# Designed miniproteins, single chains, part 55

Each design is a single chain, and the fold is of that chain. pLDDT is the mean over its residues in the fold that is shown.

## One batch from the design tools (miniprotein)

Design m2031
Fold by ESMFold2-Fast:
Structure m2031 (fold): chain A 66 residues (1-66)
Amino acid sequence: MDPEEARRKYEEGLRAFAEGRYEEAARHFKEAADILSELNDPALARELFEAMAGYSEALAKLGVME
């Protein structure tokens, strides 16, 4: 997997979140975070943090804490 796939998933999460589809947003953010975590690249730490933050925020909207 590559960073472009993770970026695409993150953007899908942002779109779903903006549309109020928090369940779908959480899934997309988690997929992005999983890809970035598997790569384990320090250069991608910001992207990983942003994906994890998006996942946590989507879960909070659903009434579930990470």
Scores: mean pLDDT 80

Design m2032
Fold by ESMFold2-Fast:
Structure m2032 (fold): chain A 90 residues (1-90)
Amino acid sequence: MKIAVITGIKTPEEAIEAVEKAHKLGAEELVLASTNQEAIEAARKKAEELGIKVVGEFTTKTDAIRYGLSKGKVVSIETVGSATIIIVEK
């Protein structure tokens, strides 16, 4: 099972691109970190469309990364714009 931890999201458009990339990388679950609530809402809607479960929402990168790392090992790190996608496998 793959979890994508997405941090550094600045805009709703970047959130959508990051979620789509996480899905292509095989993520079944998402952990999101942003202080931009519109970006979080855009990510949630795109995740729902793609059948990906949002399992955590955080305002800090550190909390999101800590949660993701508690679930398994890092298998890849990718970027989209300012967003970082950390793929964790259980």
Scores: mean pLDDT 88

Design m2033
Fold by ESMFold2-Fast:
Structure m2033 (fold): chain A 86 residues (1-86)
Amino acid sequence: EISFSEEELKELKKQDEELKKLAEKLKENPSDEILKEAAITLLELEAKRLKTLSEEELEEWKERIRNTPPEDLNALLREIHAALKA
């Protein structure tokens, strides 16, 4: 299942109202397109906040999200989270 944890949803809500709206949509009616949109928005905000990714690396991750099949998307999101924390 494509889902965010309760802790992840709380973190998203603290960072941006747009992410909050996306998190609410995911709770009510999760879809692959909404999840990809949320993942890209989260990546952009976290990269800006943490300054851990270059613009080139950020664009590579965004492209990878867009090209990832839905069944692999949860694994990709975990990789992105790890990269942002490095």
Scores: mean pLDDT 66

Design m2035
Fold by ESMFold2-Fast:
Structure m2035 (fold): chain A 62 residues (1-62)
Amino acid sequence: VNELLREAQRALEAGDVARALELLREAKRQGADPHHVDRAIEAAEAGDLAAALSGLRDLQAA
């Protein structure tokens, strides 16, 4: 799970939103907190990369 979240962060930092969304959905399937993951997915889908990155950092720091 944590590896998927780190890869998703790298994808967002590179502007690869499609890759980041795939990784976030996979992390959710593998037991990541659905509330925080769903928030990050929604932000990324809306093009709000800063909010998506903030949500990922919260997930990784916990």
Scores: mean pLDDT 78

Design m2036
Fold by ESMFold2-Fast:
Structure m2036 (fold): chain A 69 residues (1-69)
Amino acid sequence: GGLSPEQQKIVDEVMKKFDERLESAETDEEEKQLLIEAANELVEKGIPDEHIREVLEEMSRRIREKREE
């Protein structure tokens, strides 16, 4: 809760773009670099810092779940 529909669309588009790249990441350093790039794109598109932190935590959780499968 708290994001506008326009902000949620931006988050969804960034997450989709980086989900594919994160799936191909083989090292923790590659994952970290991709999360930094995702954060920078969210900042550029005007997403508030508090929501950016939540998005990055969610992306990290998704990658961990995929590695456990």
Scores: mean pLDDT 78

Design m2037
Fold by ESMFold2-Fast:
Structure m2037 (fold): chain A 112 residues (1-112)
Amino acid sequence: LVKKFEEANQLFLEGKLEEAKAAYEKLLEENPSPQLKARVYAGLALIYLKQGKLEEAVKYAKEAVKTDAAIAEILKAQLKTLSTESGGKYQANVETINSALDEVVESGETTA
């Protein structure tokens, strides 16, 4: 599964967002570990953010944190990097996702 995850990440880095999305979704069907599953959900959230699909980006970001709370800081760092690299293009959407993640943590829906 790690090799398939690396292949999905490579597709994302190459800007092949639909292919990366399909690869991440296929990984979820293979019953990955919670740690890998959270990383896959985080990858899907970033893809949906780049596609302007905010509702889906929020959904997958929340699922990532619910699956493994440790991913929250990693995902927030990735979102900050993406916002900075885009010259603030994603700033409002990044703030919306960060707010949703804080709600998940505060509600106790994360793994203890």
Scores: mean pLDDT 78

Design m2038
Fold by ESMFold2-Fast:
Structure m2038 (fold): chain A 62 residues (1-62)
Amino acid sequence: FKVGDIVRAIEDFTAKSDDELSLKKGEVLLVEEVVDDEFVKVFDYKNNKSGIVPKSKLEKIT
């Protein structure tokens, strides 16, 4: 993943810390920042929220 990528949640995710964003399967998000090898920061346009999520819960939209 890279900044500017459009991604989709492939499964539900529950935030485990204040910096993380909970996801529902099928949500479409923008990658704002690549945090490390495991996590990205994403922006949810629909709910106007941002947060860190595991890369394993996302797929890139082609």
Scores: mean pLDDT 80

Design m2039
Fold by ESMFold2-Fast:
Structure m2039 (fold): chain A 68 residues (1-68)
Amino acid sequence: MSADEALKKGIEAFNAGNYDEAIKYFEKAVELDPSKAYLAYSLMGAAALQKGDHETAAEYFRKAAEAK
């Protein structure tokens, strides 16, 4: 699986409301291509917000900012 494929699957899971699955795919995208970290962590933060987990979302957004 490529990083772009992992991002695509994560976005598909996010749109389906499967936020935990989305986060797993976005984590895999970062593992496969660290240059995707900003985008992937931003999407993980959005998924955490959709779950109502504001604390975890803040951590992901912080990691996204550090990846720039």
Scores: mean pLDDT 85

Design m2040
Fold by ESMFold2-Fast:
Structure m2040 (fold): chain A 64 residues (1-64)
Amino acid sequence: SEEGGQAALKYTGEAEKAVKEGNLEKALEYAKKALEAGKKAGELGPGGERGGEQAVKDVEELLK
């Protein structure tokens, strides 16, 4: 599996936990890391692209 895709999912989960904790600054930090990891996953191949796109969508929903 692509490292970028795995990192994107991991950071998305951390951002979600931070939101539940009420720590918006920490949530935003992890959300940014998830977006960056998702973009890198897109460069690794078709599987990485799909994983990265989904991670970006999940982060966008979390930040609405």
Scores: mean pLDDT 66

Design m2041
Fold by ESMFold2-Fast:
Structure m2041 (fold): chain A 58 residues (1-58)
Amino acid sequence: PNVNKEATAKKAAELLVKGQEEEAEKLVKDSLKGLTDDEALALSTLVVDEAKKLASEK
């Protein structure tokens, strides 16, 4: 299955904002399977961006 980076980033960001860091880490780690380092960095950046956006709205 193809990794939907935007959907994964949003879900991971929601988990991070809720303080569920372990669940967020598991989701990201599972999504990193088959990705390159550059793709992994892009996903991590999206997660951080989405988490900041959610935190600034609430």
Scores: mean pLDDT 75

Design m2042
Fold by ESMFold2-Fast:
Structure m2042 (fold): chain A 84 residues (1-84)
Amino acid sequence: MEEKREEFLKNASLKQKAIFYETDAALKYIEAAVLRIELENLRKKGQVSDEEIAEIETRISNLEAEADRLLQKAKEYRKQYEKE
């Protein structure tokens, strides 16, 4: 839940924030990888329309972009942590 995430981050150390965002990024990369496998299976079965393919590809791209954003945020917290 977003509210629990915000509350955790408010009370978390810089190191904990870095680990949290690194973990969240990893989970989103895993979700994107699973969708890629599902898309390949659907293509092989011929059970998917071009529109459905485009929707899944958009979802994969959005997950990877969000994961990259979270990873960059984690790197910034790591830089702050290393200065302490």
Scores: mean pLDDT 80

Design m2044
Fold by ESMFold2-Fast:
Structure m2044 (fold): chain A 60 residues (1-60)
Amino acid sequence: SKIAEELAKKTGLSVRTAKGLVEAVKLNDPVILANARAELDSLGVDGEKAIAYARELLKK
């Protein structure tokens, strides 16, 4: 939850969307990540940058 809240603050995403992105990044499935990026791009958010922030926050 704290990681999702920080990601939401950095990207401007809702906490709900940020939670979904954090879980997608944890799963690290290329299909799920591609779908997450497409959803973010449709919201006017840089999906690639948002995924990079999520990875940084998770300290993978």
Scores: mean pLDDT 79

Design m2045
Fold by ESMFold2-Fast:
Structure m2045 (fold): chain A 65 residues (1-65)
Amino acid sequence: GGLAAVDVARRELEEAAKAGDVEKVQEILEGSKKLAEVSKELGDEESYERAEEVAKEAEEAIAKL
């Protein structure tokens, strides 16, 4: 489900940010934005909100790298 995809993205974001892998963090940002869009279209508000949180965290991580 959407929440499981969000959990995977969050874990991958934490690992990529610790490694300084800017390219991977950017991929996670784009993936999270797409997940949020799909979740919104399906009416899955919880997955939408969680996916937007991951996207915001990815943007903040890129700004610090």
Scores: mean pLDDT 82

Design m2046
Fold by ESMFold2-Fast:
Structure m2046 (fold): chain A 82 residues (1-82)
Amino acid sequence: SEIEEAKEALKEWLGEEPTEEQVKELLELMKRAQELAKKLIEEGKVEEARELGQKMMEKLAKAKTIEEVIKILEETIEEMEK
């Protein structure tokens, strides 16, 4: 299942076991971020989408907890909605 796959990936990456609620929240945030990035690209804001995506990936590479990952996605979504 999508939840089980995401749970295993997060556990392997961060070394902690996420709750199903955290996994569901993370999946919803990822879907929202993807939709907003697509919208920015369709509106011709390709460089803005690229820069926001790069900053997000750099922050995610340094993340140590699931809570940090969720916060990074929330912050990226807020920047994309401006």
Scores: mean pLDDT 83

Design m2047
Fold by ESMFold2-Fast:
Structure m2047 (fold): chain A 72 residues (1-72)
Amino acid sequence: MSVEEVRERALREAREAAEYAKKLEDEALREAVREALRAAAERFAEVLRSLGASEEEVEAAREELLAIADEA
């Protein structure tokens, strides 16, 4: 499994979670999803580093996941 494949799958799953959160009527549950995605961004960065991703790739992926969290 390549860095690119892991990145694409994780970001796709994050987007699906964010779209699901937008359908929730409970603001507390929506905020919980947003916080979970923000917390996941740092763990995602460490996973990509462990797979040999460059610093630029790690930073770009983290930023994109944080943007997805803000959209939820």
Scores: mean pLDDT 81

Design m2048
Fold by ESMFold2-Fast:
Structure m2048 (fold): chain A 62 residues (1-62)
Amino acid sequence: MEEEVKELIEKLAKALKELGASEEEVKRAVDEIRKMYEEGASFEELEKKAKEIAHQTLTKIA
C-alpha cells in the first residue's frame, strides 16, 4: 500500500475511535478504503469516502 493511503487509513481509524466507533465499525471502514484503493480508486475518492464515513459516525453518535 502506498504511504499516503496508509496514513489516510491510520488517521481515519484514529478519528473513528475518538468518535466512539466500535472496533468492528473501524475495521469495516478501513476495509472499505483498502478495497477501493485495490479497485483503482483515486486518492481524492479515498479521501472523500473517509470524510463521509467520519461524518456518518459523528451523526450516529450525535
Scores: mean pLDDT 78

Design m2049
Fold by ESMFold2-Fast:
Structure m2049 (fold): chain A 61 residues (1-61)
Amino acid sequence: ASSAEILAALQALSPREGTALYLLVREGLSPEETAARLVEQYGLSREEAREVVRRALAALA
């Protein structure tokens, strides 16, 4: 994937979902590590962070 493809995906998602997609694609984090990072960065619950990650993964599928 190119940087342009990642930017297009980020623009189509909510800011939190876009951050999750960036962490999965650009940083190569696992879904669990991405959820943990969202909890740290946004103060989300673990359940809310996992939901954001699931929605970002759906955008990749």
Scores: mean pLDDT 74

Design m2050
Fold by ESMFold2-Fast:
Structure m2050 (fold): chain A 64 residues (1-64)
Amino acid sequence: SREQLLAETEVSLLLMQGAIALKAGDYETAARYFEEAASLAEKHGLPDVTKAAREFAEEARRKL
């Protein structure tokens, strides 16, 4: 559906923002973006993406 494609696009943008923050050494901001991506992915029934986003958030937190 259009709603699903829009959600997948938004999740991808949040993951990209998280990755950019991570590369910049802004681990707190990276964790927040990855957590938002995980929440949105879970809401839209994307279990593999939800798991990956949560793992990225935990990795960012470990670097704090």
Scores: mean pLDDT 87

Design m2051
Fold by ESMFold2-Fast:
Order: structure tokens, then C-alpha cells, then sequence
Structure m2051 (fold): chain A 75 residues (1-75)
């Protein structure tokens, strides 16, 4: 479901943040990449289901956040 994809994305983003706080940059990148993958699938499903504009924006912002965190972890 859409909710399950968003939940998985959020779970991996949380694991990424935890890994980054522990100085585990490579592990953090892998978690954030999984988060981006789930958010991308959530966006595709949300478009098919005609989800609300506010929900679509929220998912897209979470994806952008994870992509930014990947770039921060790489530096």
C-alpha cells in the first residue's frame, strides 16, 4: 500500500540518520538510498491513486531530504 511504502521510506531514513550520527557514513548512504527508493515508489503509487496534493508534496520533500543527506554523507 501507499502507507506501507511511505512507512518503509521513513524507517530507512531514520536508520540512515542514526548511522550518520554514529559516524558510519557508508552505512548511512545505503539506508538513505533505500529510503529514496521507497519514496520514489510511493510517489508513483500516489500519482496512480490521485493522492492529495499535500500528501504528494510531503512524500517528495522527504525524498529530497534523503537525497540531500546522501550528499552530506559523501562529503
Amino acid sequence: SLEELVEKGSKYATEGKKALEEGKKEEAIKYYEKAVEYYEEAIKLAEKENASVSLMIAIKLNKIGAEIDIEIAKK
Scores: mean pLDDT 87

Design m2052
Fold by ESMFold2-Fast:
Structure m2052 (fold): chain A 72 residues (1-72)
Amino acid sequence: AKAEAEELSRRALEALRAGDYEEAKRLAEEALKKDPNNASAWYLLAMAYEGLGDEKKAEEYRKKAKELAEAA
């Protein structure tokens, strides 16, 4: 599950690099289904929403990522 989440997160990052924010969002959400405590996946989801213009969700998910990273 965690290894699958890491692979999905890697793919989400590639989608972000390509400017494909919808695909990045989908892949980050799939990563979080595999590992809901993956701080990197929450950051990727936040970046995808920022790229889509949803600043409120981007900030919400950045906060979640920070809380999880600080708990580690």
Scores: mean pLDDT 83

Design m2053
Fold by ESMFold2-Fast:
Structure m2053 (fold): chain A 67 residues (1-67)
Amino acid sequence: DALSPEEERERGRIGLAEAIALEEEKAGELSEEERRGIEEVRRRARELGLEDEEALRAAIEERRAAA
């Protein structure tokens, strides 16, 4: 199919990073659809063994603050 295990993991990391950034940026203003999308991305990331969510969130926030 479309993605190798490595590509799936990389896509999961990117998706997780974007989901974390979006949720933190729009906390309280997310639509139901956006919230469900974020939950699905987080679920996929957990299935792929992406456990550094907190570190990734911190790195994203730092980059956004510096931009």
Scores: mean pLDDT 67

Design m2054
Fold by ESMFold2-Fast:
Structure m2054 (fold): chain A 97 residues (1-97)
Amino acid sequence: MEELIRRVREAARALVEAIRAGDEEAARKAALELADAVEALMRAAGASEREVAIRATSIRLLAVAAIASLTEEEREAAAEAVLELAEEAIRRARELA
């Protein structure tokens, strides 16, 4: 489990950095990696297929919103939401394990 948690944290960090930099291609790539990392963590922890799908979809939708962001305030809000979703997934995985 610790390796999967590390992967989620590293992917979230990469996405936050890309969002703050306004790098759409890096954000798109990092979002896919974060969604995959969260799916792997949640499945390993024994989460339902429904919960896995909801969490991964939330990350993908947030990344799309972040890429469409025109202001620094919108980008920072998206970055904060990414960190919150990643930490909630980690907390939930630990509760299930």
Scores: mean pLDDT 83

Design m2055
Fold by ESMFold2-Fast:
Structure m2055 (fold): chain A 64 residues (1-64)
Amino acid sequence: VGRTVRVTATEEVTLVGRELRTLKKGESFTAEILREHEDGMLELRLLETGEVVLVDSSKVRLEE
């Protein structure tokens, strides 16, 4: 999809990719939104690494 956003953790949240990573509240990264899932999970491509991850949309803030 090519829509680039800044993702900021609003609380402690786990990124589910090749490995599990935990972000602390206030940590942010830049990603492309690939897909929004019906269960509230966001599928994102991390711009720094190219890795695809899933994150709970209720625990992050998106800025376009």
Scores: mean pLDDT 81

Design m2056
Fold by ESMFold2-Fast:
Structure m2056 (fold): chain A 73 residues (1-73)
Amino acid sequence: RRGEIVRAAARSVELAGGKIDPKTVDEVARAAEQGDVERLAEAIKKIKDPTARNAVAFAAAHALGVSVEEVLA
C-alpha cells in the first residue's frame, strides 16, 4: 500500500515531464513499505529533480504519517 502510493506519485511526476531514476523509485517504494524513515530519506535524497523530489517526499510522508521534514532530511 505505502509503496504503491509512492510509485503512483513517481508516475505522476514522470507524466508531467519530471525525471526519476527507476532504481531510486524502487528504493523509495521499498523503504516506504518497510516504514523505514531513515532509509526513505536517503533514497529521496538521490532524486536530482527538486520538483520530483518534493512531490515524492510529500507522498511518502503522508503514506507513513510522518512530517515532510523527516523525509527530506
Scores: mean pLDDT 78

Design m2057
Fold by ESMFold2-Fast:
Order: structure tokens, then sequence, then C-alpha cells
Structure m2057 (fold): chain A 96 residues (1-96)
């Protein structure tokens, strides 16, 4: 379901998925970071933040799986998280 993800400060994470022509991105973490990530995702989708809670926020908009991936990347970037990208073959990997 998630086509992209990113990790931010304070354990924040952003994931996104799409169904048909609708895309959604959800941010988890402290409310302020989650909301900021969702706002960036909404902007990337050309949509809006549809839900904002104490530990999560969701943005929805038109788009496919590629739009959802870009939204997750935009959200992660907005909160200072890692951009979700393919590593080159043979690149160093994290210990996890």
Amino acid sequence: PAVAGGKGPDGSVVGAGAAGDAAAATALGPGELAKKAAEAAAKALGGEVTSAGETSATATGPGDAEAARKAAEAGAKAIGGEKAESRPPGAPAGAA
C-alpha cells in the first residue's frame, strides 16, 4: 500500500498510497510535525489536508501511485526527514 516513505525527527514517519485516481499521504508523529508533513503532501498533490490529529495527519488529492510517492517525499522533506529514493547498486546500506 505505501509506495514511498520517509523518517523525520522525533520518530515521525510519512507514508503514501493511491487507489485509482485518488492519492493519500499520512504522517505520524508529534502533531505539529505530522501536520507540517501533511500540508507539504497536500501541496504536492494539489489537494488538501483532510485530517489532523494529535499524532497523525492525512492529506488527500488527485493522483496515482507516483503522485502519492512524490507527496510522501515532499512531506518527509518538509519535516527534515530522509528523501525516499532508490540507492545505486553497491551503495552503503543502513545497519537496519
Scores: mean pLDDT 68

Design m2058
Fold by ESMFold2-Fast:
Structure m2058 (fold): chain A 110 residues (1-110)
Amino acid sequence: MEEELADKILERLREEARDAVATQESLGPAPPPVGDEVSGLDLARMLLEALEKNPKAREYLRQAIVALIRGEYDKARELLKKAFEEVGYTFSDAFVDALVEYLRELIERL
């Protein structure tokens, strides 16, 4: 149910992130993100790092998606922060809210 949908969303995020990173590698190095406005490419790089390099970060991200499917937005925000902290990133509340909105749109398109 929610776990199956969460796994499908994680797989799609990983594929989209890999494609974005591969495209950027052909264009050269990207500048660092500025403020709480992060490009889709920067988000893709951070997601790929969380999904591929850290099993604990991946598990927090999976739990965040399950929380989003259930409409538990506050819990999803907390879990997303924990996922990115595991791979060395700290984001503003505004960025985390934008990420929640992006993931909700992705879930609705599936």
Scores: mean pLDDT 70

Design m2059
Fold by ESMFold2-Fast:
Structure m2059 (fold): chain A 77 residues (1-77)
Amino acid sequence: MIDWAEVEAALHLMLATIYEREAERYEKQGDLEKAASWYEKAADHYTRAAEHSTDPAVRARLRELAEQYRKKAEELK
């Protein structure tokens, strides 16, 4: 049996990490506006991963990461 909620959580987590690394790449290039945009995308996917996660501790951690990256995006604008 495939747990589709866990699959969706895993997909959103994977996208969040990809977007986070893309944001870091733009930040290193000095393109802070693009870095902020990618950090916002990463934060959104961390939030969605949390929504699909069944473990309360995992959900809390992913929501905290989403909040951190949203704040970082605001700071870079």
Scores: mean pLDDT 84

Design m2060
Fold by ESMFold2-Fast:
Structure m2060 (fold): chain A 74 residues (1-74)
Amino acid sequence: SEEELQAEIDRALAIIAGWELANYYLKQGKLTPEQARAIVDAFAAKPSLEDIRKAYREALKAESGEEALQVLRA
């Protein structure tokens, strides 16, 4: 049950990271609502917090939400 709770916490952190990245591009007008959802879904699919951190760092190098999505799906 502690493992289940930790997995839910990790998933919540992934969703938060996804929305933080999505909002970064949304405020710049470089993201559609569909791309924002896709970014959040891509982060929620990452298997570990280390994968989430790596994905976030790599995605921040993108110039747009479209490029960030390509990085996240690689």
Scores: mean pLDDT 79

Design m2061
Fold by ESMFold2-Fast:
Structure m2061 (fold): chain A 58 residues (1-58)
Amino acid sequence: EVIDPEVLQKVAELVREKGYEGITDEDIERLAKELGVSPETVRRALEVVKRMLDNARA
């Protein structure tokens, strides 16, 4: 449930560059490798970032 702030920051940067819909499974796995976390952790971070993005878009 506790996601590292560094993971959230890196995921947010990726979303800013590609948009949430532009992020692929390959991007998720690559980022997970770079951060030393599981792809599942990156996907959870994406859900948090998506909530923030949806609030900004709405």
Scores: mean pLDDT 76

Design m2062
Fold by ESMFold2-Fast:
Structure m2062 (fold): chain A 89 residues (1-89)
Amino acid sequence: SSALIAEAKKLLKKAKEYLKQGDYEKAAELAIRAIDLAVEAAPDNLEIQILEGMGLLAYAVYKVVGDLEKAAKYLIYYAEKAIELAEKA
């Protein structure tokens, strides 16, 4: 769905803006929503589902160790990759 991909891209752009401002929790929240939309846009694409899992795992690990900046950065990284694959699907 072009509409879901467009929404995911807007959320990813906002996530990157919050990351630059040091608002790591809002950055992570928007990146998770962007990944969810990428998965919804290509629900039969296992590679996108793996990227979602990897992003959420990295987020969980870095939250446990208290590195919220890295938690948000990795989540944004996997969100961007998921969106790129959803566009090509």
Scores: mean pLDDT 88

Design m2063
Fold by ESMFold2-Fast:
Structure m2063 (fold): chain A 64 residues (1-64)
Amino acid sequence: SKEELRKEILKLIAEILKLIGDKIEIEQKLKRGEISEEEAEKKIKELEKKIEELRKKLKELEEK
């Protein structure tokens, strides 16, 4: 149903926003010197990959 599709889309959007928030937090910790540049870069790259995968899934669902 369209309602189930809408719920799945909203769930993906929420997960993407959460990951973006996590990325921003890491960038802020790096700016404050609470984390090393090497560790921050590694974690940011992992989060960016997850965000891209979820954005791809979101696009596929929106085309249905």
Scores: mean pLDDT 85

Design m2064
Fold by ESMFold2-Fast:
Structure m2064 (fold): chain A 71 residues (1-71)
Amino acid sequence: MEEEIEKLGKEKNVVSLFPLLFDEDPEVRARAALAIGYIGDKSAVGALQRLLEDPDPRVREAARRALEKIG
């Protein structure tokens, strides 16, 4: 059970998701923000706060939801 959770965490690796927060495609940025929020990595809080000012409303909503999940 814990080993399976660790495996899922590796597949949702935050290091691989960080570049996607700054992708040219707003859908990619929004999905990356939600994934990071689901992982709960508080090191991403600063990047997610920047996405609250993103020109695309979907990205702003995703960042807000991710920040709420992280706490």
Scores: mean pLDDT 73

Design m2065
Fold by ESMFold2-Fast:
Structure m2065 (fold): chain A 60 residues (1-60)
Amino acid sequence: QLEQQALSLIDAAERALAAGDVRSAREFLEQAEELVKQLEDPSEELLKRLEEVRKRVEEA
């Protein structure tokens, strides 16, 4: 469930970035990062998507 919540937050961050809302994207990213810290074994897909969103937020 935590992994699904983290993926949902990453999806929300991606949509916020597409809308030009970098502030909301950063907030969603931070929430996703907190959930990932609680996961015992986060999936490679989750980690890759998290890294991609983080880079896009940093570039904006």
Scores: mean pLDDT 81

Design m2066
Fold by ESMFold2-Fast:
Structure m2066 (fold): chain A 55 residues (1-55)
Amino acid sequence: SASAERARIAQEAMNFYLEKHPNASLDEIEEVNQKIRRLLDEGKSLEEIKEEVAK
């Protein structure tokens, strides 16, 4: 389902961010989660979302 795909993309993008930022604070994680949600709402692909969270 679209809901399951969205959840998978969000999880993979967050895992990618955390691999680069293993000491990220809860506030930083919440900001990244909000960014991922926004990018998903804009129809961005997993690869585009990974690029944005890597900045």
Scores: mean pLDDT 86

Design m2067
Fold by ESMFold2-Fast:
Structure m2067 (fold): chain A 70 residues (1-70)
Amino acid sequence: MEDKEKEEAERKAKEAIELGRRSAESGGGYEQEFLEKVKELLESSEYGRELGGKAMRYAGELAGKALAER
């Protein structure tokens, strides 16, 4: 509606989450590019910061589980 910037942040957050997930599935954890994208979200807006935090937490959980299945 009025906050079009929030919609863009949500889309970028989803892409970051998918990137983190794929990196975790590779068994290597996640790549630095994921962190850079999250950082850009944090700098973009406060809403992006919340979404970036969730993306990091989710990717971290996936990476932790992949390591545990070792």
Scores: mean pLDDT 67

